# Designed miniproteins, single chains, continued (5): the designs that were tried, part 79

Each design is a single chain, and the fold is of that chain. pLDDT is the mean over its residues in the fold that is shown.

## One batch from the design tools (miniprotein)

Design m18734
Fold by ESMFold2-Fast:
Structure m18734 (fold): chain A 98 residues (1-98)
Amino acid sequence: TPEQQALVQQIQSLVAQKRYLDAIRAVIDWYFSQEQPRRAALQSDILGILLLAGMPYPEAVRLAREVTDAVLSSSPEDAFNVAEEILGKRAPKLFNIK
């Protein structure tokens, strides 16, 4: 759909700018905007961003799962803040921007 294409272009632009946290925020916000959100879609999109950020595949798979579990266990209002905390702790070189 045009909205899905716009989201993909937005994520690609943010990743090109090294704005990985903003890309994660966009994916989380999109997930909670859907009528029937699917965990697998959220986890896959987070994994994609982590891989584009240069994270090794095994680490990216584990972190995408951890972030997805935390996002789905929090309120929509707190979901990004929880994701940011985990990403900063587990991958500070990619997400702990001063």
Scores: mean pLDDT 80

Design m18735
Fold by ESMFold2-Fast:
Formats: structure tokens, sequence, C-alpha cells
Structure m18735 (fold): chain A 66 residues (1-66)
């Protein structure tokens, strides 16, 4: 389900962020993504749209590491 996918990707993104950012920065970035994904689910977004949101968020986080 979309909710199962969201749960799995949030866990994976959290693990990746904690490996590369401070706990405070990781928490802020996860909270932002969680909010975006919650809104997407409420708006009835497709799995493809949800995946796009995740990829955009991860890409922006990767750019912060430079």
Amino acid sequence: SREDYVRQVLAAVRRWLLAHFSPEQAEALVTELEGRLRKALEDGASLEEIRRVVLEHVRKAQELLQ
C-alpha cells in the first residue's frame, strides 16, 4: 500500500540522514519529508507522485552535503 511504502522510505531516509547529518539536521529533514508525504497521502497522491516527492527531497539533501 501507499502507507506501507511511506513507512518504509521514511525509515530508510532517516537511517541515511543520520549517517550524514547531525541529529538535529536529520530530524528537521525527516520532519519536513514526513509532512510532505502526509499531505500527499491526504490529497490522494499516487504511488508514483509519492516516490517523486521522496526523490526530490533526497536530491536536495544530497546537495546540502556539498
Scores: mean pLDDT 86

Design m18736
Fold by ESMFold2-Fast:
Structure m18736 (fold): chain A 72 residues (1-72)
Amino acid sequence: SSIEEKKEEMERLAERMAEALAAGDEEGALEYEQELFDLVSEAMKEAIANGDRELAKEISEFLDELLAKAAA
């Protein structure tokens, strides 16, 4: 899948994590967090394997933005 599709899925998972946290659903929030981190890990490994440092940085920065919004 493209990086754009992976970023959309990351955003959806972060939004669902934020919704679960707001609802007091700790189990659901943890599940979405694990799925988000697994997806990020896969995307980062692919970027590094391809020598694409720019993409790896973009993925890292995007995750930081999503986590900041979800935790607010």
Scores: mean pLDDT 83

Design m18737
Fold by ESMFold2-Fast:
Structure m18737 (fold): chain A 100 residues (1-100)
Amino acid sequence: DEEAALVERVRALPSVREAVRFLREEEGLDDVEVARILRLLGYSEEAMLEAGLSRRAVAVARLYARGLEIGEKYKDAPEEEREKAREELKRLAAEAEALR
């Protein structure tokens, strides 16, 4: 799992600022992907902003994380509940596109 290996490498770094530098410069990730990885490591949005990530990238990563939570919660739900979840996911995707 490439993502798990990447998360472990970033966890070994001494600060969120070093994590941002590593992910941007050595891994070539955009700010949205950087924010997503930092969220997986438990960093706060305030820490991400202090480390130099854009407010838009942090917001888009938040919307993606919310979409994943909804998908996981409703993956085995009845079709009627999954249809409501799909409408919410469409709304989150539209918000993310508007912020790009």
Scores: mean pLDDT 80

Design m18738
Fold by ESMFold2-Fast:
Structure m18738 (fold): chain A 92 residues (1-92)
Amino acid sequence: SRSQSQQYLDLGQQYYDQGDYQTAIQYYQQSIRLDPDNYRALNLLGSAYYELGDYDTAARYFSRASRLFDRAGDTATATGSRYLSRVSRRLA
């Protein structure tokens, strides 16, 4: 459910804030599995992979998030995600 998806995002954010990006990724992936429309989870996956130095994977998640937010009408979040994708790709 969306409620359970949000709980996994919150738990992932807790681990992200502790610098445990690998565990954060696992919870963000569970979040998107429970609610595929939780496009925020894709941005958070991008951020976690970026922090791990996996810039290629980060760029892919940010690009996916950008497309989905744009299709949902959230142009501001889509623009931000697209920017982070480009930054990540330059570092890869």
Scores: mean pLDDT 86

Design m18739
Fold by ESMFold2-Fast:
Structure m18739 (fold): chain A 68 residues (1-68)
Amino acid sequence: MSDLEAEAERGLLLMYLQVVKQSDLKDYLLANKDKPGIIERTRALLEKISALDPELSAAALEQLDEVE
């Protein structure tokens, strides 16, 4: 937990949002349904993104909720 780590994570989360916006997050999660950790990890990342862009994160969280 450091300032540089927080900035790097922020950039990665924004890039991740671009990917999930263009592809169906639900399809990705269904392909990896055998691991509950994937769903939990994705939810945690999307919740962090909601502090930056609640509109995009809300749509992605809805897709996650449908898979869960």
Scores: mean pLDDT 63

Design m18740
Fold by ESMFold2-Fast:
Structure m18740 (fold): chain A 67 residues (1-67)
Amino acid sequence: SLSREELDAEIREALALMWVGIARIVTKDPEVVEEVDRAARQHLAAGDLPAGLAAIRKIVEEYLKKK
């Protein structure tokens, strides 16, 4: 069985995968998807979910402004 800390880590990983999926659907740009994946995994490693969400939002918003 997973410990509380291990379960929390699994939930963060699942959220990262969901964010990547959303980015794929919304942007349809593999470069944006890759940036979102990198940002999500980086912030998961740091344990900062709010920072991860902010970084993902910024990546998507920046791409929408460029196109």
Scores: mean pLDDT 74

Design m18741
Fold by ESMFold2-Fast:
Structure m18741 (fold): chain A 84 residues (1-84)
Amino acid sequence: EEKEREIAFLKRALENLDSEDEEVRYLTAISVLIYLAVKAATSKDEEERKRYREAIGRVSEALNARDFDGVKEVLEELIKELEK
């Protein structure tokens, strides 16, 4: 269920990142960063925590560059890993 909830959250974030409203895209990216930070702090496995920390770095870098396609790429990769 935790994995299913995470996948659902990330898929909704992907939809919102396709919004024509840049404010919606920006707020969505910020909400993703908050979620990733919680997962990096609370995940039981060190390898999972490392994965989330790396995702935070990539999303932060893309967001600073206003590269929402870069944010989407990170989320798509996370979803694929979770759906394995």
Scores: mean pLDDT 83

Design m18742
Fold by ESMFold2-Fast:
Structure m18742 (fold): chain A 98 residues (1-98)
Amino acid sequence: SGIEALEARLAQLPDDQLREKAVLLFELGIRYLSEGKYDEAIKAFEQALEVARKAGLSPEFIEALELMIKAARLYKEGKLDEAEQYFTEAVRKMAEAA
């Protein structure tokens, strides 16, 4: 599965590749979110956020992760309209980080 491929890539990353680790954890979170695995998505985004902060990644990337965590929590609560608003803003912030 796409999740298994991302987990395998994460396991093979050197410990000093913090940017790549944060991006892969973000992608893993998105894949969990798309499969309705909200607790796993939240954990992946939280891990991505810790790595991003440690690596000093852009404020836009950090904000995108914070917004994704909020979106995932709202999806878990069944608050779809609010979740979609946070998800859309997170995607916008992620585009600014590129």
Scores: mean pLDDT 86

Design m18743
Fold by ESMFold2-Fast:
Structure m18743 (fold): chain A 82 residues (1-82)
Amino acid sequence: DKKKLEEAEKRLEEVVEKELKREEERELAREIEEVRRRIQELLKEAEENPEKAAELQKEAQELVKRLEELEERLAKLREEEE
């Protein structure tokens, strides 16, 4: 009985870890797409509003850094599955 409970707990932990990793991958992929879209919007807005171009370009640059971090995290999660 105790051994079956221990096996069940171990399987539950494995399932939870796999589900958390899948959810994290999906969340990262979605966030990457959202950030890419936002960068595109900011760059377009900078073209339309030269007065705000410097500020919008700065925001876009920060989002590019975030995009790189998110892509690196996604790559690391995929590497752990290999």
Scores: mean pLDDT 78

Design m18744
Fold by ESMFold2-Fast:
Structure m18744 (fold): chain A 101 residues (1-101)
Amino acid sequence: SPGEEIERLLEEYRRLARRLAEQIEDPKKATIFLALTAADTSSVYVLFKAKRYDEAIAEVEATIGRLRELAKRYNLDQGLVDEAIAVLERIREVLRRSQAA
């Protein structure tokens, strides 16, 4: 189901976010990064469950933009960043399909 697919993809993104956080040398900055990724994933899930697909898509797009900025700021591994963005893009695709249904 689209719900099971979204939950699986959000968990995959959370795993990648934890790996990215391990690359941030400052523990306080790593904590802020993890808090932001937790807030982003929660917002997407809540909006998806409420069937507010346009807002959920906008949240995913904002998350991608924020991740690209943080990747430059903290010199994160580009391979892991690209993998995390690919998961977010897959979430956006599921949301688009759900909106069309």
Scores: mean pLDDT 88

Design m18745
Fold by ESMFold2-Fast:
Structure m18745 (fold): chain A 79 residues (1-79)
Amino acid sequence: MDELLAELERLREEFRRMLERAKADPSVPQEVVEALEQAVALLDATIAAARAGRLSDEQVQTLIEQARRTIEYFEELLK
């Protein structure tokens, strides 16, 4: 679990960096900024639930995979 939590924290930092980049760029649509804010909020909730023991290692692994796909999606939008 600790290694999975470390990966979630790393992904959260990645999302925050993308959100900061999107907010700094006036050409990025507001809908993209809002979607990134929602992704950060969801990841914060996921980390809190995992730390509280509400999620299994398998569930956390699935959420990490989903977060990685979401990062790839937004990275393409911010090119």
Scores: mean pLDDT 82

Design m18746
Fold by ESMFold2-Fast:
Structure m18746 (fold): chain A 90 residues (1-90)
Amino acid sequence: MEELLLEAGRAFAAGRLAEGLALLVEAARALWEALQSGELSLEEAQALEERLLAKIEEALKRLIAELSEADLAAYRAAMAELDAEAQAAE
């Protein structure tokens, strides 16, 4: 668990967002399995969940920023294409 969170942090620092996100998913799965097996106390689980959620939030903020830029570029391209068609119709 801890090792996966550290590796995710290193991946994000290196700009490998997809790899970092995949490591966070593996960490979430490991946390769930440890809870189901009884290896973690509720207090330990809460501390790990808080750390995991913080990393997920950071990753999502970066992904949303990149997606928003891509969506904005696609929207601008579509508007330019519609404008060109409207001008060709006159």
Scores: mean pLDDT 70

Design m18747
Fold by ESMFold2-Fast:
Structure m18747 (fold): chain A 96 residues (1-96)
Amino acid sequence: ALEEVLKKLKEAEEAVKKGDEEKAVKALEEAKAILEKVYAEDEEEFVRIAEEVAARVEELLKLAKKKGLEKAAKAAFELSVEIGVKLLELAVKKVT
């Protein structure tokens, strides 16, 4: 799962650098789908992946904004928020 998410984030980064907004959005949506599946099946693996990729998603958001790719920036922002919310939910669950 981690290698698959990293591959999709790299595809999104390369697409943003080339100005290919549709490819960037697709790669980010595919990364989100992998993370949603991992979250449902293995919460510990989700935490490991999320901690490793969160900073990369934030950098993708910044890059997409600089390139003026509004839809790609929105997709990266939504992925970043989802990662943060799910990490918070799991942290709260462990202390209750």
Scores: mean pLDDT 80

Design m18748
Fold by ESMFold2-Fast:
Structure m18748 (fold): chain A 66 residues (1-66)
Amino acid sequence: MHPNTKTLQFDAGGRRASEVWEEAEKYGKVRMVLFLTRTSMTVYREKPPDIVLPADTRALVEVDVS
């Protein structure tokens, strides 16, 4: 864990993965995003593809605030 990171949490159900990344960029430099559903976990360390996320998706985004 980087000491100058902040974790953002989003309800990402039905949203585009790229839109979640773009929203997080408003808060700082995005380090990674983690998409969690009941059946999967996907990590992106760069901007994700423009895909529609399942309705049960929770997004955790690590943002560098330094």
Scores: mean pLDDT 80

Design m18749
Fold by ESMFold2-Fast:
Structure m18749 (fold): chain A 75 residues (1-75)
Amino acid sequence: SVKEEAIKLLEKAIEALRAGDAKALVETFQQLASLLPQLPEEAAKLVAEGMEAAVRGDRETAIKLFEEAKELLEK
């Protein structure tokens, strides 16, 4: 399902942020961005805000927002 794919991509994004793997992060963000229109609005907003935080270099905020989005999708 779209939700299961989004959860998997969020996990990859968190791992890439923790590892400092810029290539994996860019690839994962491209895939997450393509899924945003298919996600619940609340989860899509958290994912978008997390990607924006990551671009600003706010790694801790990005990880927190991605974890919150993941929790919403797992309900």
Scores: mean pLDDT 86

Design m18750
Fold by ESMFold2-Fast:
Structure m18750 (fold): chain A 56 residues (1-56)
Amino acid sequence: MSAEELLAGARKGAEAGPAAARTAAHEMQVAIDRLTGELREAAEEGLRIAEEAAKK
């Protein structure tokens, strides 16, 4: 999985609505501890995007 794919997944979840955004945020949070470098940074950015969308 590439960093860009992680970010695209988070954005797709955010666009699908608050419920999908919450699911994406949870998955990114769980994945962060397993990732390093660019993948971890992408997961952290994805979590931020999904959490913002979930607040809507």
Scores: mean pLDDT 71

Design m18751
Fold by ESMFold2-Fast:
Structure m18751 (fold): chain A 70 residues (1-70)
Amino acid sequence: MSPLLDFLIKTFGNPRGLMRWLLRLAEQHPDNREGLRLVGETLRKLTEIAPPEDKETIQSAADELFARAA
């Protein structure tokens, strides 16, 4: 878990807020496969610290980004 990730979660107020922002960023750059992979990796790390009710949703979003980056 990175200090930057902790700061971002505090800034957005919750893991879902950060997830939505990252997904919008990825959608704005759909041709940037490395960028999609980096966002997916960040969401995977976010899943480790998210509440149980958010883990499955965030993990699914990460998996979708990795699939698009492949």
Scores: mean pLDDT 77

Design m18752
Fold by ESMFold2-Fast:
Structure m18752 (fold): chain A 67 residues (1-67)
Amino acid sequence: SEEEVRARLRAAMDALVAAHGVDPETRQKLEEAVDRLVKEGRPSSFLTTAANILGITVEEVEAILAA
C-alpha cells in the first residue's frame, strides 16, 4: 500500500539522519522528498534524491541502508 511504501521510505530517511549530522532544514527536505515521491509513485527515486539532498553519492546512501 502507499502507507507501507511511505513507512519504508521514512525508515530509510531516519537511518540516513542517524548516520549523518543533519540540520532541521535538510531533514525537512528529506521529509518533503519522501512525501513527493510516494505521491508521484516513484519510491525507487528516493536513493538518488536523498544522495543529492545530503551531498553524498548514491553508493554511500546504499551502504548506510545496507548496514
Scores: mean pLDDT 82

Design m18753
Fold by ESMFold2-Fast:
Structure m18753 (fold): chain A 65 residues (1-65)
Amino acid sequence: SVSLPEEVVAELEEARATYPNRAEEVALRLIERRFGPEVAARLRELIEAKDYAAAERLLEEALAA
């Protein structure tokens, strides 16, 4: 299924509400905590490259592992 777990989405929304100017950095730290530093680092690279399709695929693969 091509959708993030509702719990992950809720945590990202909470991070945006709590730290609006640092929400993406907080979100990447949550991803690192859940999936490890390699996934977080790769996701950061893809976001910086604006390759959001590959970023979504990486998260789908991490959730399936």
Scores: mean pLDDT 69

Design m18754
Fold by ESMFold2-Fast:
Structure m18754 (fold): chain A 65 residues (1-65)
Amino acid sequence: PRAPPKRQLTPEEYLALAERYIAEVRASGAPDPRLVANAQAYLDMAEAKGGDPERIAELRARLAA
């Protein structure tokens, strides 16, 4: 039995983090490129781990808006 790493996240947790970063980007009048990059990275990780593709597409569209 392998103990999961403390900093490894489920797809749902990656989606939650991406959503939080997207909310910060959308709330800012001049979004920090680092926040955009973090949101993209978490969406990519969620996709790689088999997250909901419809939810990932929705969040990617929201980030690009």
Scores: mean pLDDT 76

Design m18755
Fold by ESMFold2-Fast:
Structure m18755 (fold): chain A 68 residues (1-68)
Amino acid sequence: SEEEKALYLKIVNYALKKLDEMGIELTDEQLAELHRKAREIARYGLENGLSDEELKELVDKAVEEIVK
């Protein structure tokens, strides 16, 4: 859906801005994983009516898992 696409892009932009502020450059594999997780979070968030705060928490956890 268009709403899912919009949320997906918002999530990706949020995560990339956070990584940039932290001085972290992702590998191609890590970037692909970030995009995959962002799609999952967008879909799950819309289906379950998650708040912006709850979505950010999920994105933060995903970023932490990818960079460790």
Scores: mean pLDDT 86

Design m18756
Fold by ESMFold2-Fast:
Structure m18756 (fold): chain A 78 residues (1-78)
Amino acid sequence: RAVEAAENAIAYIESNELTGEEMRYLGEQVLKAAAEAGVDEEVLRELRERLDEASRNNDKEGVIEVLRELKREAERTA
């Protein structure tokens, strides 16, 4: 489930020292789950752009914020 994927990714990122590439990979998995859950395509595009920016900058807090927004959007599709 997209909500569970987001929660698991957030917990893993908070508990580990990850590279931007690793955080991007986890975020892409959550984006895929959110797309399958029916989150709006335009919302997914905007969140993917923000994920790419935060990951490139090794901005752990920025990545977590994107994942929290993905979780909220996935909850709205239920």
Scores: mean pLDDT 84

Design m18757
Fold by ESMFold2-Fast:
Structure m18757 (fold): chain A 75 residues (1-75)
Amino acid sequence: SSEETIKKFEEEAKTMSLEELKQALKHLDQLIDYLKQQYADPSATDEQKQKYQEQIALLERLKEVVEKRIKELEE
């Protein structure tokens, strides 16, 4: 499912404008920061921390897709 999510996002990113890609990057950074704060919370259980790590890893992969596309369009 994460591989399918990334594949769909890669196809979508190919159709996005530079402005839309920059907005997506900002949104992904905000979500990653939020999840990192949740991960650092001392009340978070080991199970919750594992889920946050998996979500952060997925979002960072999506961020790489967006950053690569922005670089291609700005080149």
Scores: mean pLDDT 87

Design m18758
Fold by ESMFold2-Fast:
Structure m18758 (fold): chain A 83 residues (1-83)
Amino acid sequence: MTPEEIELQRTRVEEAKRMIANLESGNGLGEVYEHIRRLLQAEARYLGIDPEVLEAMLSPETLEKYEDEMFTEMILLVQKAGP
């Protein structure tokens, strides 16, 4: 891995740890939604799609699934990095 990839992984792990801690406290949902919104903005830019159009194409059920998949990925990254 390049130094840039290592730093990106470290940042993602730290963000995941913070989000997990916030969820355990019961007060972290707003931060989670903000993170997902930022990811949608980044994906839209990468795909050349207007972020509002991408968001409008996602049903509430699809958004919930996307949230669950992202959380699962973040939890796995934290576990892989060690406790």
Scores: mean pLDDT 58

Design m18759
Fold by ESMFold2-Fast:
Structure m18759 (fold): chain A 97 residues (1-97)
Amino acid sequence: MKPEVRERDGAITLAGLDAAVADLEKKVQELENAIKRGASPEELRKLIREVTIKDVALRILYAAAEFVGALTPEQRARVDEVLAKAKKAIDEAEKYL
């Protein structure tokens, strides 16, 4: 066993997780802003797809980070918060489709 290799994998996974959280948060904000300004059903469908793609990417990285045991309680809370916001934004947008 080489602990150094596992430590590198964990660091890469955490950096990817932080980036995925930021990407999803940005897309959720774009969707929420579109809902507030009365965007067309076409635009809402496009933004729902973009949020869903980022949600899936984050969930994959979250599972990888859990598997390597690299997650802090703060990182878990941040991921759970952003995923909950994404679901709420999608559910709200679907009311206008």
Scores: mean pLDDT 80

Design m18760
Fold by ESMFold2-Fast:
Structure m18760 (fold): chain A 57 residues (1-57)
Amino acid sequence: GPTLGLSEAEKRALVDLWFRDNGLPPPDAATLAAALEALGRMEDLRRLSEVLAPFLT
């Protein structure tokens, strides 16, 4: 589903769910910070994709 407008707490919940789904231990602070930055970048890219979609087909 869409992830636009997620708070930091919601992004953290998504990271925790991803680790749980993949059978990994809870992320440490450094890993969590890197994952949150990656999620922010992915949301920016998704937003750009939605804006550009009518011009890229």
Scores: mean pLDDT 66

Design m18761
Fold by ESMFold2-Fast:
Structure m18761 (fold): chain A 75 residues (1-75)
Amino acid sequence: SEERKKVLEEFEKKNKEIYDKYLPKIQAATDGINAATTPEERAALEAQRSAILKEYQDEVNKVEKEFNKKLKEIE
């Protein structure tokens, strides 16, 4: 249970680090979309936010894969 607790703590720490890294980028893109005055500007910013969200999800998925691997190693 102690080994499992450490794996969970590492998982939570990595997820927080990814969240803290991407939150300001996502917020800046969202603020830009809300401030956009033309459809073209809005579409470009929405595409940029989508790219940021994809990168965020890819990093989260990588951490989840690593977490699942570590859990299997302690079984």
Scores: mean pLDDT 86

Design m18762
Fold by ESMFold2-Fast:
Order: structure tokens, then C-alpha cells, then sequence
Structure m18762 (fold): chain A 60 residues (1-60)
């Protein structure tokens, strides 16, 4: 679940600019950290929110 979302974040980042990719990678690392400290369900929820934000930025 979290690993699948991290893969989606990294794939989305790779499709963007180098700056966007760096942000997506940083968010992926933060999501993994949240999953370790707050649990995998909370980590997955954070990943879903961040994915939606990044997709909206790409569309703008």
C-alpha cells in the first residue's frame, strides 16, 4: 500500500521537471517516515493527499 503510493509519487516526479522530481522524491521520503512513525494507514493517507496536490500542480 505505502510502497505502491511511493512508486506512484516517484513515477509522477520522473514525468516532470528536475525540480518537480526532487519535490516528489522528498515527499516520498517523508511519506515513508510517516508510515514508520504514525503507521502505514496514516502514511497512505498522507501519500494520497500529496499525490492529489502534485497532480493538480502538473495540470495547472
Amino acid sequence: MVDERVAELRALGAAGTPEFQARADAISDAVRQVAKTQGPEYGAAVADRRLAELRAEMAA
Scores: mean pLDDT 79

Design m18763
Fold by ESMFold2-Fast:
Structure m18763 (fold): chain A 94 residues (1-94)
Amino acid sequence: SDYEKILKTAKETYEKLKEGEEKGTGEETMEELAREGEELAKEKKDYDTAVGIYIGIKAYYKQKKEGLSEEEVEELLEELAKRAVEVKEAGSGG
């Protein structure tokens, strides 16, 4: 399932960013994940994994800005992953 792949990648990305924050390496972790996402999209053509990384990054920033609970973050990750699959299945301009 594309949904499961995107959601799993997004959750793993979010967790890596939280670990980086606790270690004081949050900026470096963010830059590394962003570069990995760009490489996956542009060079590897693995758009599902790249989208998952960007979803995890967006959830992390929203949690930081708005103080979301872990439950609210999980719901956000699930909603963003579902939307990504819907957009992909509808096609560009559907």
Scores: mean pLDDT 80

Design m18764
Fold by ESMFold2-Fast:
Structure m18764 (fold): chain A 93 residues (1-93)
Amino acid sequence: MADMLTDMAAGGIRLTVSKYDPELAEKLSERIMAIKPTATQEVALMMVQTAGYLSRGKSQQAKSYAQRITTMTGDTDLGDLLIQAADLVEEAK
């Protein structure tokens, strides 16, 4: 169910990003939840994969997926927030 995958993505991203920037983590979670009613299974899965890349410090892969999510959803705010999260994860290394 796309709803479950979207919830998992929001939670996973929030957990990873909150250790660097709690405010960004909250904004990201809120934006992901805002698109939940219209998210396809493909978008939800891409968001889960992005959460996985962020948790492993794979910032380049996370940015690539953020760009694709932006293209698929038309949500540039979500894409920009995901790129900010990837940059924070990279800078912390």
Scores: mean pLDDT 82

Design m18765
Fold by ESMFold2-Fast:
Structure m18765 (fold): chain A 69 residues (1-69)
Amino acid sequence: MLEELEFDSIEEALAAFKSKKRITIYVNAEGPQTILIGDDSKLVVRELPTEEVIELIKNNPELSGVTRS
């Protein structure tokens, strides 16, 4: 089952998921929200700019990014 975790910083969220192999970042096109999904948990990161999230994905090959509404 997935647990929903909430963080204010993507850096803190990424540190929590650093050991996960399946990390997917969902960028909310409706707002500055970003959702990180690992194997056993779903993480919501609020008030992050989309560009900042995209840059983080590019610099972290363990992440995959998907934009969704």
Scores: mean pLDDT 55

Design m18766
Fold by ESMFold2-Fast:
Formats: sequence, structure tokens, C-alpha cells
Structure m18766 (fold): chain A 69 residues (1-69)
Amino acid sequence: SASDVHAALAEREFAELIARAEAAGDAELKRQIQTLGDQYIAALRAGDFARAQALGRELRALASKAGLL
């Protein structure tokens, strides 16, 4: 499904962000990205677009603030 395709792309993007947080030595940032990323992927697979949008905004804000974007 389209949701599964988007989930797979998100998993790859989050793996990259997690690797960058780990390289920076920021264990808390890594944990936050893992937690939010898992929730976002679950929301996409469930078709919960409202929750996915909210979590996506939070993830983008977190990554941007941390200098990962």
C-alpha cells in the first residue's frame, strides 16, 4: 500500500538521522528520534493521517533544531 511505501521511506530517513545523532554523541537525541520515528511509522501503517502529520511535524522540528536537517 502507499502507507507501507511511505513507512519504508521514513524508516530509511530515520535510520540516517539516528546515525547522525549517534555520530554527534547525542544519546538523548538518538532516543527521541527512535521513539518518535517508531510512532510515526506505526501511524502511517495504521492510516492515522492526523497523528502521522503531528508526529512528522515534531520530528522535523526536533531534527531541524538539532542541526540534522
Scores: mean pLDDT 81

Design m18767
Fold by ESMFold2-Fast:
Structure m18767 (fold): chain A 68 residues (1-68)
Amino acid sequence: GAATRVTASNVRVEPIPGGTLASADVTVDYADGSSETFTVEARHPSPDPAAARAALDEVIARVEAAVR
């Protein structure tokens, strides 16, 4: 169904072996009154937390585009 709202919460960025991991919980509310929550992750080979966070932002934008 078409999403009416996408919300990201619990955004975290942490170092991992070989790079950086960014993660968030995404809640999608649908026009039929249903909702779903799932965790999204972005891994970046750079130790730069800003790079992983930018990759996470792209994943979230992709979710919004996919459920519109």
Scores: mean pLDDT 83

Design m18768
Fold by ESMFold2-Fast:
Structure m18768 (fold): chain A 83 residues (1-83)
Amino acid sequence: SYDQLVQQAQDEIARGRELARRLRERYPNDEVMRRLADRILAAVASMEEAIKNNADKSTLIQQMMSLGSLILAAVVHELVARR
């Protein structure tokens, strides 16, 4: 349902915010991590605006996929930095 999709989007927003906070705390001098955190927060803001404006399912799914891609990119970059 649309309500379930909005709930999933809100969960992804919360995960994105927590990841951006973690990247800023753990890697304050890493320019790539800083830029990823900024991009994640921008995607979060875009998704919150879409929810506020009652965007259709396809728009929400596209924005969820975009935020998910940024989260994955940050996780992959963090894994490579550890090795």
Scores: mean pLDDT 86

Design m18769
Fold by ESMFold2-Fast:
Structure m18769 (fold): chain A 73 residues (1-73)
Amino acid sequence: NELAYINAIVGYVRGKQVGLALEAFGELVKNSEVLSKLKGTPEMENLEKSFFEHLSKFDADGVKKLLVGALQS
């Protein structure tokens, strides 16, 4: 379930668990089938917004790298 990945990542972001959020997002981008279903959806847009809002202040470079990777796959 694609939404399970989004919900887990959002939960980590809201909990300020940077390492777990980045790890979960890294697993999402490795799953090309799940990523292709989420690309361009409101769920993916909301995830991107959550990362910029909550995680960029802790690891801006890591967050940007993962988001760029997801959008280019």
Scores: mean pLDDT 64

